# Designs tried in a protein design run: designed miniproteins, single chains, continued (5). Part 82

Each design is a single chain, and the fold is of that chain. pLDDT is the mean over its residues in the fold that is shown.

## One batch from the design tools (miniprotein)

Design m18838
Fold by ESMFold2-Fast:
Structure m18838 (fold): chain A 93 residues (1-93)
Amino acid sequence: SLNTLLETNLSFISLVGQIIVAKGALKNPNTTKEQLEKIKKDLEDEVKYFKENFEKAKEKGELSDEQIKKAEEVLKEAEKVIEELKKKINELK
């Protein structure tokens, strides 16, 4: 359905935006542990929401091979950033 494809595209944009926010926070030495924990939760929620929409669109055959590849690349990047956030949170008191 067009709605599934639209939700997949919107959640993709949201996920990319949250990755940018998380990377910025990791580079900022003034980011507090509490802020990093909230950013990690937000990014984890965006990953979950995108995966649910992506799998539905994929099952319906609504995605091109290029779209699938880009989605998988962004999901791998998000997982890497989540691990970097976990490491930074553990280093902060």
Scores: mean pLDDT 87

Design m18839
Fold by ESMFold2-Fast:
Structure m18839 (fold): chain A 61 residues (1-61)
Amino acid sequence: SMDEELAAFEEYARTMSPETVEGLLAQLREQIERARAQGREDEARLLEGKARVLERVLREQ
């Protein structure tokens, strides 16, 4: 499920440096815009979930 994928991604993200998290967040934001432009709504939603995870991890570091 998406919740299980996001939980696993959060565990992985918490092992990253703040600089790595910031870089990945920037890349995810670009991927979200591309997915939306291509009508890939399910992919965009998952990427948005991952971006929210990275924003939370970065804030808590």
Scores: mean pLDDT 87

Design m18840
Fold by ESMFold2-Fast:
Structure m18840 (fold): chain A 95 residues (1-95)
Amino acid sequence: SMAEQEELLEEGRRLLREAGLPEPSIEALIEASRLLLEAETPEAYEKAIALLEEGLKKEPKSPLLAKNLSTLKMKLEGWSAEEGQKLFEELLAKA
């Protein structure tokens, strides 16, 4: 799982560079995640999650990143709105 997470994160970084987003900014990570979501595949969702998790490591207090990550996990894992809200609150509490 950790090795898989690291692989997805590296693929996400590569995709970010390939998309021509020159700045490793929070906004660039969010935009790359949105582009991945347009593919509507499980693999694209996993890559989008990895990019948002990288963003949260750089900016742990970002409500925008926490919200986007929680929303994607709800879609990928079939979580309820309550489970998504709990993750959102936990991510912000860790900051």
Scores: mean pLDDT 69

Design m18841
Fold by ESMFold2-Fast:
Structure m18841 (fold): chain A 67 residues (1-67)
Amino acid sequence: SAEVEKLMEETKKRLEEASAANDYQAMIDVVEEGIEELKKLPESPEREKAIETLTRIKEIVQQLLAS
């Protein structure tokens, strides 16, 4: 849906900004906010895929932060 797409584009932009600042904690916070906002939208295949994508990104960033 257009709402899922817009939220993912905004989340990606915020992630790119946090990544450029080398701020892995900010990246985790951005992903968590994105997942919570996606959960407020109606269930759809696009929403499910977006949540899975952000969850995977969060796992990767958490591993980098722990290293």
Scores: mean pLDDT 86

Design m18842
Fold by ESMFold2-Fast:
Structure m18842 (fold): chain A 97 residues (1-97)
Amino acid sequence: MKEKAIELVKKALELAKKLKNPEFQSRVIEDLKRAIEAIEKENYDEAITDLMGALAVLTKLLNGDPTATEEDKKIAREMLKYVEEAIKILLEIKNQS
């Protein structure tokens, strides 16, 4: 399960590198990198917090930020699916531990 969460966050990270908006790109990449490090250290509360941060940025991008392009919105929707699934997995791990 932990390995699956890391894979999902890494997929989101690769998509984040394609974002054209530098503010959203920088914030999301930072949150996703911190989340990977936290998962590897089994600091699941910190990982969930970092992923929730990325989720908030992506949600803001999708909900009508005037600087967001249609291309960035497409990327953000795909990233959102990976981030949400990773959070779900980490919550399941935390509840079993």
Scores: mean pLDDT 85

Design m18843
Fold by ESMFold2-Fast:
Structure m18843 (fold): chain A 67 residues (1-67)
Amino acid sequence: MKPLLGVPVIDTAALARPAPSPEEWRQRVLEAIDRLLKEAPDIVTPEEAEHMRRSVDELAAKRRAAA
């Protein structure tokens, strides 16, 4: 079988489960985006990564305010 290598940084399931708190979840998502940008800049551009980071921050802020 072919071993899978170089995609653990984008495991959304792992990101959702180990961070039950909105703050910790946001931190995990931001770390994943940062690592993805560093590991695979060919897949995601820095501009897209910055947009993702901002959207995550906005979503966390809106959810926090909506509570």
Scores: mean pLDDT 66

Design m18844
Fold by ESMFold2-Fast:
Structure m18844 (fold): chain A 96 residues (1-96)
Amino acid sequence: IDKEIEELFKKVAELTKELMLEIQAENAAAGRAASDEEYERFAEAVKEAMLEVGASEEAAELFKQAYLAARDGKYEEAEEYVEKALKLLKEQLKKK
Protein backbone atom coordinates (compact mmCIF):
# COMPACT_ATOMS: atom_id res chain seq x y z
CA ILE A 1 0.00 0.00 0.00
CA ASP A 2 2.95 2.40 0.63
CA LYS A 3 4.09 1.85 -2.99
CA GLU A 4 0.59 2.79 -4.25
CA ILE A 5 0.66 5.93 -2.05
CA GLU A 6 4.12 6.86 -3.43
CA GLU A 7 2.87 6.52 -7.03
CA LEU A 8 -0.24 8.54 -6.16
CA PHE A 9 1.88 11.34 -4.63
CA LYS A 10 4.17 11.32 -7.68
CA LYS A 11 1.12 11.89 -9.91
CA VAL A 12 -0.29 14.56 -7.55
CA ALA A 13 3.06 16.41 -7.54
CA GLU A 14 3.09 16.39 -11.37
CA LEU A 15 -0.54 17.60 -11.66
CA THR A 16 -0.05 20.26 -8.95
CA LYS A 17 3.08 21.55 -10.72
CA GLU A 18 1.17 21.78 -14.04
CA LEU A 19 -1.74 23.62 -12.38
CA MET A 20 0.61 26.02 -10.57
CA LEU A 21 2.44 26.82 -13.83
CA GLU A 22 -0.93 27.46 -15.52
CA ILE A 23 -1.95 29.88 -12.73
CA GLN A 24 1.43 31.66 -12.95
CA ALA A 25 1.14 31.95 -16.75
CA GLU A 26 -2.38 33.44 -16.44
CA ASN A 27 -1.21 35.94 -13.81
CA ALA A 28 1.86 36.88 -15.89
CA ALA A 29 -0.35 37.46 -18.96
CA ALA A 30 -2.58 39.72 -16.82
CA GLY A 31 0.47 41.63 -15.50
CA ARG A 32 -0.07 40.44 -11.91
CA ALA A 33 2.73 39.90 -9.41
CA ALA A 34 2.71 36.95 -7.01
CA SER A 35 0.11 37.71 -4.33
CA ASP A 36 -1.90 36.11 -1.52
CA GLU A 37 -4.64 35.49 -4.11
CA GLU A 38 -2.18 33.52 -6.28
CA TYR A 39 -1.14 31.39 -3.29
CA GLU A 40 -4.81 30.72 -2.45
CA ARG A 41 -5.21 29.45 -6.03
CA PHE A 42 -2.10 27.26 -5.55
CA ALA A 43 -3.73 25.76 -2.44
CA GLU A 44 -6.87 25.07 -4.50
CA ALA A 45 -4.67 23.45 -7.21
CA VAL A 46 -3.27 21.02 -4.60
CA LYS A 47 -6.83 20.04 -3.64
CA GLU A 48 -7.89 19.63 -7.31
CA ALA A 49 -4.83 17.46 -8.06
CA MET A 50 -5.68 15.19 -5.10
CA LEU A 51 -9.29 14.87 -6.28
CA GLU A 52 -8.15 14.05 -9.85
CA VAL A 53 -6.08 11.08 -8.59
CA GLY A 54 -9.14 9.76 -6.72
CA ALA A 55 -8.51 11.02 -3.20
CA SER A 56 -11.59 11.67 -1.06
CA GLU A 57 -12.86 15.25 -0.59
CA GLU A 58 -11.77 15.09 3.08
CA ALA A 59 -8.22 13.95 2.23
CA ALA A 60 -7.92 16.57 -0.56
CA GLU A 61 -9.05 19.35 1.82
CA LEU A 62 -6.46 18.23 4.42
CA PHE A 63 -3.66 18.50 1.81
CA LYS A 64 -4.89 22.01 0.95
CA GLN A 65 -4.79 22.97 4.65
CA ALA A 66 -1.27 21.45 4.93
CA TYR A 67 -0.08 23.63 2.02
CA LEU A 68 -1.55 26.79 3.58
CA ALA A 69 -0.09 25.97 7.03
CA ALA A 70 3.37 25.27 5.52
CA ARG A 71 3.24 28.55 3.58
CA ASP A 72 2.56 30.41 6.86
CA GLY A 73 5.57 28.64 8.49
CA LYS A 74 3.30 26.50 10.69
CA TYR A 75 5.17 23.29 9.94
CA GLU A 76 3.83 21.34 12.95
CA GLU A 77 0.23 22.00 11.82
CA ALA A 78 1.14 21.16 8.21
CA GLU A 79 2.65 17.82 9.34
CA GLU A 80 -0.51 17.01 11.34
CA TYR A 81 -2.72 17.69 8.29
CA VAL A 82 -0.49 15.51 6.06
CA GLU A 83 -0.58 12.63 8.60
CA LYS A 84 -4.41 12.79 8.77
CA ALA A 85 -4.68 12.90 4.96
CA LEU A 86 -2.28 9.95 4.55
CA LYS A 87 -4.32 7.88 7.03
CA LEU A 88 -7.48 8.56 4.99
CA LEU A 89 -5.71 7.67 1.73
CA LYS A 90 -4.41 4.39 3.18
CA GLU A 91 -7.93 3.47 4.36
CA GLN A 92 -9.36 4.41 0.93
CA LEU A 93 -6.79 2.24 -0.91
CA LYS A 94 -7.45 -0.75 1.40
CA LYS A 95 -11.18 -0.61 0.48
CA LYS A 96 -10.43 -0.87 -3.25
Scores: mean pLDDT 70

Design m18845
Fold by ESMFold2-Fast:
Structure m18845 (fold): chain A 73 residues (1-73)
Amino acid sequence: SEEIKKLLEKARELIMESASEGVEAIGYAAKAVAEKKLGTNYEEYREKLEEELREMLELEKKAEELLKKAKEL
């Protein structure tokens, strides 16, 4: 089914975008740890980490909804 193929491709795009947000989150986590040890800026990097994790989870949720829809077709 062409409809299933389109849903799977969109889910793939969202999963890959979620992975990119995850890479950014790892970077901010490392910076937060470093700054906490130095006594500066850890709150800024913590906030950026939380934002990237939130975006990652929303993209993952959207991908899961598309995968579920594909199974129902």
Scores: mean pLDDT 85

Design m18846
Fold by ESMFold2-Fast:
Structure m18846 (fold): chain A 81 residues (1-81)
Amino acid sequence: MTDDQRRQQARSIIDGIQTQIDAARQVIRDNSSQSVRDQVVRSIDGMIDVARQRRPSFPPDMQSQIDRLVREARRVRDDLS
């Protein structure tokens, strides 16, 4: 796989995590039901697992970005619980 393809995959994961963080913040603001909160928690957990699994194949700068977003996603996940 090319370096550009690896960066594209990393960006896709970064965008996915950011989307879940944004969804989680919206769920908190809307004071959504427990079932909606549980669904978003599962989505965040899934994205974190995918990010960690694929992280070693990415360039170091992309790994650092993923690490920062994973920390933010975990913090927001805890706010949902």
Scores: mean pLDDT 83

Design m18847
Fold by ESMFold2-Fast:
Structure m18847 (fold): chain A 89 residues (1-89)
Amino acid sequence: SEEAKAFTERARERLRQTKPEDFPILSLELFLEHLKRYVDKETLAEAVKYYAENILKVDPETANRLAEIAKEDYDKALEEMKKLVEEQK
């Protein structure tokens, strides 16, 4: 679709402007931005928990806390996850 093409073009532009070392943060942002457009807050929170546990490999307590934050304040949860990604560089 035209909307999907527009999203892909924007993603390519962001990728071209992103330093290789910042790619993990970019991929997290693009994944959650895409998901947020199509799912409810509860599904988004489950995705945040899954990413934190399985990709960032944080403890279950931390992953659950991030999921709860995502239900109330998505931007805060995203910023905390970005900090965790940077700490693992």
Scores: mean pLDDT 76

Design m18848
Fold by ESMFold2-Fast:
Structure m18848 (fold): chain A 70 residues (1-70)
Amino acid sequence: MRSDMAAEVATLPGQRATPGRLIVAASALGPRVRVTLEDGTVVDVTLEQALRGELPAWLLEQTIAAVEPA
């Protein structure tokens, strides 16, 4: 399971920041992840925020450039 999630996280760059993709990232990398967007914006996302749907609307319109453990 973790290996499969790691492969999914590796495919996130170039994809839209959806709640499902951010849940996968936070589940695989730990309870807090640092997301870098295509415009260079960096935002910290927690698994709890993603699961509760408490992500800002502007984030869900952006494309992911990188995801790292925070």
Scores: mean pLDDT 75

Design m18849
Fold by ESMFold2-Fast:
Structure m18849 (fold): chain A 68 residues (1-68)
Amino acid sequence: SEKELIRKALEGDKEAIEKLAELAGVSPETLEKLIETALKDPKAKEEALKAESVEEFLEILIKASLES
């Protein structure tokens, strides 16, 4: 499920990051950088962990990047 992939990606699972990047239409390198930025913000990390879909997850990560 997308929720399971999101959880694994936030834990640093490279395979999960690659699969989510493919689904989101971004490079794995771009997604990894967005995740690293979000993990530095406790609010963004909490919201990302609650994401139910790849689209919601990506929106949360992009917002965190813009507010940094």
Scores: mean pLDDT 82

Design m18850
Fold by ESMFold2-Fast:
Structure m18850 (fold): chain A 72 residues (1-72)
Amino acid sequence: SLEDEIREFLKKKYPDIVESVEVKEEGDTIHVTITVKPDASLEEKQKIAIDVANYLLEKYPDKKVIVTVKEA
């Protein structure tokens, strides 16, 4: 599933920061919710959001991507 792909991508790149990943596909929109450790910095949250958005844009350039990063 797309959720599993994003989870594996993030676990390889940010294994100590990401707690969980949820993906919802609604028509032309992909909604990704990423839960990170409560001590994650703003910079780490920004990097995670950008990396996920870029990963999805490369695979689905015609889709709208919404990435939400929240703390556990």
Scores: mean pLDDT 83

Design m18851
Fold by ESMFold2-Fast:
Structure m18851 (fold): chain A 120 residues (1-120)
Amino acid sequence: SFEELVEKAIELARELAELAKRALETGDEKDLERAQETLNELLGVLEELARMKNEDMVKIGKKLQEAKEHFEKAVEALREGRVEEAREHFLKALEILAEVARSIGAEELAEEIEKLREEL
C-alpha cells in the first residue's frame, strides 16, 4: 500500500542520514558505499509512490536525478577531504528528497527528512 511504502521510505531516509553523518565524521568508505545503496533504494520507493499518485514522472524523475547528483558530489568531496562541501551537498540532496515527498503527498516522510536534515 501507499502507507507501507511511506513507512519503508522513512526507514530508508533515517538509515541514509545516519550513514551520511557517520561518513562526514569518519570518512569511512563502507559508510559511503552503504549510503549510495540506501539512496538508490529510497529513490526507487519514491518513484513507486509518485506512480501511485499519478504524478508527473518526468518532473519527479528530474528532481530525483538532481538529488542523486548532489549525493554523488558529496561523496566525491568527502573522498577529497572537503567535509564542509560534502555536508552542503548531502543537505541539498535531502532538501530535494523532502520536496519530492511533499509533491507526492507523503507529508510524514517530508517532515522526517527535514528533521534528519537539521541533525546532519
Scores: mean pLDDT 89

Design m18852
Fold by ESMFold2-Fast:
Structure m18852 (fold): chain A 66 residues (1-66)
Amino acid sequence: MQEIIEEAIEKAQKSKDSTILDLPPSLYSAALVLAIKEALEKQGIEFTGVAGLSPDRLLIYFRKLK
């Protein structure tokens, strides 16, 4: 879980408005999405949405605040 959150932060910092996360199928959950949102917001990145492409791939949308 921690590695996925760290990857989400790194990819969001390098991307403009969205990024794709690869995760084990068993880890896709509302709790994981909430954890990613909270981690991004602590970095000054607003979490604007999510789309499940498959059980092992998430497309996350965000906005860099400053």
Scores: mean pLDDT 75

Design m18853
Fold by ESMFold2-Fast:
Structure m18853 (fold): chain A 92 residues (1-92)
Amino acid sequence: SVEDIKKAIEKRLKFLNVEVDEQTIEDAARKAYENSVQELFTEYREVLEKIGITDPSQLLQGVDLRIERVKDELTKEEIVNIIALEVRATGV
């Protein structure tokens, strides 16, 4: 559900020490729920390439360390969207 994805994103953001407003998290969770992994991967391709992800299968390896490495180069919205895609790809 959207709520399950939202809770997973919130937990991951706390672990990464990233503060994001509730609306941004809700929007990302809903988008991840309503779209396929492939569609979201295509849309976020340029952002994913910044963290060295060029194939959806790499999402299964986790993204936290990849995000942390280039954190200052990513917007909060981009970080939330990457996490939402990973949660959607790996399952909750």
Scores: mean pLDDT 83

Design m18854
Fold by ESMFold2-Fast:
Structure m18854 (fold): chain A 84 residues (1-84)
Amino acid sequence: SAEEEVVERLVREGEKAFEEGDYFTAISYYEMAILHRAVAKLSDRYLPRIYRLTGEAYRKLYERTGNPLYLEQAEAYFATAERL
């Protein structure tokens, strides 16, 4: 669907930002993809992957900054991916 194509583009843009080391931009794209799936009432089939990608980006922010809030966010996203 057109909505699935929007989610796929958002995830790809997030992955590009992640590869460039722009973890905040990556997280923004992944969170937009999660929100778009929820609002468009798309299936949860690919949600675990997007949650894992978001967790990895937060983990990278933790590694860069030492801020424990980013580690907490990473663990929360990974835990949610495991439950989905």
Scores: mean pLDDT 87

Design m18855
Fold by ESMFold2-Fast:
Structure m18855 (fold): chain A 94 residues (1-94)
Amino acid sequence: SMKEKLEKIAKFEELAKEGNKYAVEAALEMLKEIAELKLTLDEEEFEKKSIEVVVEKSEEALEKYEKEKKKMSEEEKKKFEEEFRKLSEEVRAL
């Protein structure tokens, strides 16, 4: 839906403002593709296709961020639990 697309764009904008790597990379790709569209399309088609590019790249960046964030979170959690277990054993041995 349009509401969901706008919410994704808003989240993307927030991440880009924070200097998130994936959001910045996606913003640069958007600028490149929009520039190429401006050279190849008329004004009316350009406006339509530019909106499509912004939506698509925003969704791709958010999906990539969510996947990596979840993977890192689970791995960090396991490492934290293992470190806590080892530290507890060391304290008990003292």
Scores: mean pLDDT 68

Design m18856
Fold by ESMFold2-Fast:
Structure m18856 (fold): chain A 66 residues (1-66)
Amino acid sequence: SSAVRLAEMLARHEVALMEDMPVEEVERIRKRALADMRRRLPDTPLSAAVIAVVERIFDEFIAGKR
């Protein structure tokens, strides 16, 4: 899906801007971003896929900082 691919690209760009942030701050941003997406996006399989890819990119980035 083009929407999932765009979400992955934007998430990778966003975490790259967080390279020098403490892990705890990145984890706080992740929690807030995912909560906001779950609240605002419609309850559809596409929304679930977008949220899943954003969560995965944040999780991979956070694991790399540990």
Scores: mean pLDDT 86

Design m18857
Fold by ESMFold2-Fast:
Structure m18857 (fold): chain A 98 residues (1-98)
Amino acid sequence: HMDELIAKLDEALTQLTKAIGKAIEAGVSPEAIRLASEGGLHARQGADALKAGDVETAKEHFRKAIELFKQAIELAKDHPDLVAALERVRKVAEEMLK
């Protein structure tokens, strides 16, 4: 189950990276881009910690990622493609905390 969640997270993060690139080109606010990028970095660090067996460090990174993604979603609410990508990663990170 954990390996499947890690694979889903890796895919969601790949899609988020593409969505952030498109959002930058579309002129989405720099603050929303910053929060989305920082959230993505924390989610990647959480995945790396989990792969290394450090579950507590992984959970702290996933909690930070979720908080940052929620803020990014609120600022990017008029940009549905970015919101959809952020929600995908947020949902997987929330499943990682269960």
Scores: mean pLDDT 86

Design m18858
Fold by ESMFold2-Fast:
Structure m18858 (fold): chain A 78 residues (1-78)
Amino acid sequence: MKIEEEYLKKRKEAEEIAKKYGFTDPDIVTAILVLKEKGVSDEEIEKFINKVKEIRAKTTDPLKRKLEMAKIVTEILN
């Protein structure tokens, strides 16, 4: 079905973006997928990735990493 094929295509694109920047974390891939689904520009997605890198450099706490990432996604979408 065309909708399912489009989802899989966007998921693969999100995975490739994450891998390009050294990420294999499913939460990061899902965040990129959500941003692409909402029509966020490639430049804004790169800014998101750079902010995620800064968060991961500042804290090893997995919950804090997830919360800070969710905050960035929310700020980009609003």
Scores: mean pLDDT 78

Design m18859
Fold by ESMFold2-Fast:
Structure m18859 (fold): chain A 85 residues (1-85)
Amino acid sequence: SMKEEELERALEAIRRLAEKLGLSEEEIERLEAKARELLAESKTEEEIGEAKTILMLMVRGMSEEEARKKVEEAKEELKREEAEK
């Protein structure tokens, strides 16, 4: 149930941002399909958050590979900052 609610919110957020950026209906449908895939694989709130970040970067024009790399780079940056006391 919680996962279904998170998917619905992600789909709504994708559509709103994509419409604001002038994306085609075909691109929106492709992003919605990717949202269903990524959120279906997510089991924790952290994983859901990462999936949403990847999707938002993809809506902004990044490939899935680029978006995943950005998320991993951000996670490593946070780990370094947390290690500085």
Scores: mean pLDDT 79

Design m18860
Fold by ESMFold2-Fast:
Structure m18860 (fold): chain A 73 residues (1-73)
Amino acid sequence: SYQELLDEKAFKEQKAVAEKILPTLDPEQRAQLERTIELAEALLNKDWDKIIELMVEAGRPREEVEKSIKEFE
């Protein structure tokens, strides 16, 4: 769809910018940005299993994440 094409293009542009700034960041900031990129990519692909795992790794309770996803689907 048109919206999916726009989201994919925006993601590619944002990822390219993020990749250029990654080496300039502190290790903690770099890890945070890498997780943000992974989450954005998972959202673009609607990979709900990957979204759940990334959010759980970020400290969110699995049950709350799964409940939120069910509300959006």
Scores: mean pLDDT 75

Design m18861
Fold by ESMFold2-Fast:
Structure m18861 (fold): chain A 83 residues (1-83)
Amino acid sequence: GASQEKLDQVLTHIKRAIEALRKGDREGAIEHLEKAKKVASTIEKNGDEIVEKLDKAIEAVRKGDTSSALEYLSEAAELAEIS
């Protein structure tokens, strides 16, 4: 359904952001996370919580804190998978 398609889009964008972070591409990572956040904001169940984790991940990336960013992205992905 539409909710599952949106969750799959969020997970795809999170995966691309993680790949960008592993390559040292912080700008590319933020672009993917902003796309994930835009989709997540339209999800009824757990959408607000996913957005909160994505916002924290973006701020961690901006500060160069890759470890915290990956932790928040793991939490966001888990919320998307159980939604």
Scores: mean pLDDT 86

Design m18862
Fold by ESMFold2-Fast:
Structure m18862 (fold): chain A 94 residues (1-94)
Amino acid sequence: SKEEKIKQLEENTKALLAEESDPLAKRAIELLHKGNIDLIENEPSLEELRERAKKTAALIRELKEQGKSLVEIADILEERGEYGAAALLLFEAI
């Protein structure tokens, strides 16, 4: 069930957070968790995921051209609900 998948994900995320000491890495793990919850709850199609990825990649390029830092771009992506992409940028910033 979705509930069992979410419970297993919660347990896995808690274990990762317990082993991590870097605050930025902890934030990235928390955002990755939110992204995984979004995928479990909404079950987007592969085509929907491709279109989201293209749009997100284009936005990241635009924000980099504007001189935004990886952390600032991750903040914008989190506000837009693109949690997985935000997490990857935070891991890149470490």
Scores: mean pLDDT 89

Design m18863
Fold by ESMFold2-Fast:
Structure m18863 (fold): chain A 94 residues (1-94)
Amino acid sequence: SNEEKVKKIEELTKKLIELLEEEAKRSDRARRTLLGVMVGELKELLEEIKKQSPEESLKKYKEAFERLIAVAEREDLPEEIKELIREILKEAEE
């Protein structure tokens, strides 16, 4: 169901926030700033999703994570982070 997909994406998004925060601890100042912005945007997205229908939530997740994977690829973030974003996108599309 769309509700179960939203719940799974929420859990994966929380895991992604943890990975981004851990990567920030090992990163230079510029990358820490970028990762901090990404974490802030994901936390804001999780708050917005609480007020949305499951269908609208899936659309918002897809749009947000399509933007995030483009940034992660451009900035060459760790493969674990890129793979988790791709997993979230697959869940939002199916």
Scores: mean pLDDT 87

Design m18864
Fold by ESMFold2-Fast:
Structure m18864 (fold): chain A 73 residues (1-73)
Amino acid sequence: SRSASLQAAAQQLRQDIRDRWGLTPEQAVKKGQEYGKEADKNGSDREKFIEYAAKAGSLLLTVALLRLLEKKA
């Protein structure tokens, strides 16, 4: 069913978060927020800003997608 497919997708995304970062979704939100703060601290260093902003965006977007899948399941 559609609900079962969305649950399977959410479970796979939780596993991907664990495999890629070794984090729970809750830890991934906290880590993404920490990277966002590091980007802000390094706003005058373009390379560091981009690195931290990319890390923050990757974590936060992945968790947002997981939450959307769980809400629809």
Scores: mean pLDDT 82

Design m18865
Fold by ESMFold2-Fast:
Structure m18865 (fold): chain A 55 residues (1-55)
Amino acid sequence: SARVEALAKRHGLSVETLKAALAAAKTDPVVRRVALHDLEISEAELEALIEEAGL
């Protein structure tokens, strides 16, 4: 997904690393909170990224 690639590049992450973090955020509330803060995205944007990444 172009959004996942753009977000990964903005934060100096690989797409694989970002997808792993998104997958973890899907099931772990603590990881979710940290991801929202560190990636500077909303809950709605996180859910959209998870869906677009096929997670």
Scores: mean pLDDT 83

Design m18866
Fold by ESMFold2-Fast:
Structure m18866 (fold): chain A 73 residues (1-73)
Amino acid sequence: SAAAERRRQGEIVERTLRELARRGVLDGRLVHAIMARFDAEEFLSASVAELQTIPGIDRARAEAIVRARREHA
């Protein structure tokens, strides 16, 4: 169902952002900026270039986000 898919997407986003924060890749400000800019579906489909539209996310951080999303999917 659409509700189950939205829940699954939310769980992947939460695990991904928590892991990146734990590793020191993202601080609380960057996590907040990501959540303000993207919904769960947008975040999970965002390209490296789209992630870099957030001030403070360079290519290395954007690539780390993409890698972490695959790990938690």
Scores: mean pLDDT 87

Design m18867
Fold by ESMFold2-Fast:
Structure m18867 (fold): chain A 72 residues (1-72)
Amino acid sequence: MEENEKFIKEIRDEILKRLLDMGYDEETAERIARVAENWARIALGAGDSKEGAKQVALGMAELEVRIEERKR
């Protein structure tokens, strides 16, 4: 459990940093990172691998970025 939470936090922090480096504001970056975090937690809870959970999280972050682009 603790190892999974650390892994989920690492994914969230990686996505957050990437979004901030891309020029997204802190509120938007944190929102997208939280969505990715939640999906990683769901995937791991469903018995997915760490690699699978990371791919799910990244895919969900990408979808959220596309939604933000459509609002602009």
Scores: mean pLDDT 81

Design m18868
Fold by ESMFold2-Fast:
Parts: structure tokens; sequence; C-alpha cells
Structure m18868 (fold): chain A 80 residues (1-80)
């Protein structure tokens, strides 16, 4: 499902930031913002975009985690 794919991007983004791979984090962040918007999480996508624009990686991790949590609920609702 699309939600599972986008959730995976959130997890990868958090790992990239923790590993200080900011190049990979920027690419994953762009894809995650687009994916979150496509799935109706516009407010979380805007929060993530703002954190990247401000280079606030702690907030980027929190925004990505919030997107991942929201999408985990969507995956659970669709899968069973």
Amino acid sequence: PEAAYVRGLADELIEAIKNKDYEKARELGRTLVVGARALGHTDLAERLQKAFDEKNYDETIEAARAIGDALAAEVERVAP
C-alpha cells in the first residue's frame, strides 16, 4: 500500500539524520513531503518542510515520526 511505502520513507529519513547523512535526508524529505500531502496529511507535510527549511533536524525527526505514526494507523486500518 502507498501508506506503507511513505511510512518506510519516514523511518529511513529518521535514520539518515541520526547517521548525519544530510544529503540522503534531503532526498528522502522531499519524497516524504510529497507522499504525506498525497495521503491527506498536509499539515504534517508542511511541518516537515518548515523543519527542513529551518535546518532544524530535531524538529525534522519529530515531524517525520508524526507522519510515520499517522501512516502506521492507516496501514493497520487497511491491512486487517
Scores: mean pLDDT 79

Design m18869
Fold by ESMFold2-Fast:
Formats: sequence, C-alpha cells, structure tokens
Structure m18869 (fold): chain A 59 residues (1-59)
Amino acid sequence: SSERIAKLEEQLKKNEAKLEELKEQNAKTSTPDIQRQIEILEKQIENQKAVIEALKARG
C-alpha cells in the first residue's frame, strides 16, 4: 500500500532527524548512552530503508 509506504517514510525522516541531533550531542558531550542510542538508531534506519524498498518492489 502506498499509504503504508508514506507512513514508513515519515517515520524514517523522523528517525534520521533524531540521529542528526544525537550525533550533534555526541560531538559536544560523548557518553556511552548517547553512543549506544546512535548505534541502535542507525541499525533501525537501515532496517526501515530495507522494508520500504521491499514494499516498493512488492507493490
């Protein structure tokens, strides 16, 4: 569904914006918690991109 793809693309943009914010925070004050959040979010973003590509190929 194009509607589902659009919703996932919105979530992806939100996660990408959050990642940029976390990277900026990490550059100013690096902590293990911020570093872990960046790693988790990067993995989530890659997974979301793969899901969007799969849905586009299927629909």
Scores: mean pLDDT 84

Design m18870
Fold by ESMFold2-Fast:
Structure m18870 (fold): chain A 85 residues (1-85)
Amino acid sequence: SIRERAEKLLEVIDEIKEGVRKTLTGGGKELKLRYLDGLRDGLRWALENGEVTEDDLDNLKRVLVSLAGELFGEEYAKEVEEKLE
């Protein structure tokens, strides 16, 4: 269902945020955390309003898989992709 997919995406956002919080250093860290907070808050807002589509979830999945790969490498990106299937 849309809700179950959205809940998995929210869990992945929180996991990536904790990874950033614990492992990344330097001036870009806070901007990356803010970006992830924006994705989380946007998904929650749309979900509460009953406006989330399958296309929205597919787009967010692609964004999160790409971001996971850029931040933590391709093996972590694959784990994220498998969790979101």
Scores: mean pLDDT 85

Design m18871
Fold by ESMFold2-Fast:
Structure m18871 (fold): chain A 91 residues (1-91)
Amino acid sequence: LGRVVGTRTLPVHPDMTPEQLEGLLRDAAEEISRESGRPVTHLRATALDADGRVLGTAEAPVDRLEELARQVLALHREGGGVSVVVTGLEL
């Protein structure tokens, strides 16, 4: 298993496009990498509802963040998600 190098919490609107969320995920990976001084090779995204309940988790390498964004939006639409916890991983 890889090393956790940082986390971000992002608000996610259900009407957000995969392209918009991909951009936010990419910015989060770059910020985590910069602050930690470590490469972020993968992101893990944990989708949360308004009560902080976990709806699901998805993971992808940083060169496939569009796929991760689509998976997170699917979890949000299905479960009524409002935020995502993004974990930067060095794998």
Scores: mean pLDDT 84

Design m18872
Fold by ESMFold2-Fast:
Structure m18872 (fold): chain A 85 residues (1-85)
Amino acid sequence: MAVLLEYEFPSEEARERFVREFRKIAAQYGVTGPESVSGTRVLVRLEHDDKKRLQAAVEALKAAAEQLGGTVVSISEMPLSDLLP
């Protein structure tokens, strides 16, 4: 079960800062997921079987992206009812 988030940043510097924050958040909340980077765009995938951990991580990432001036390009989320072990 996963949440896929894509953001576009005003600069590669802002994008690098977001990637750094993503790694911290992933470690802090115990969520796993790859990242893909293309210029000023970042595609991050968060995966966890604990709904509470996953939601907290997603919320923290959205806040971090907003702080860095990131614009949401796309969001693909598995419904919480689909986050079954």
Scores: mean pLDDT 73

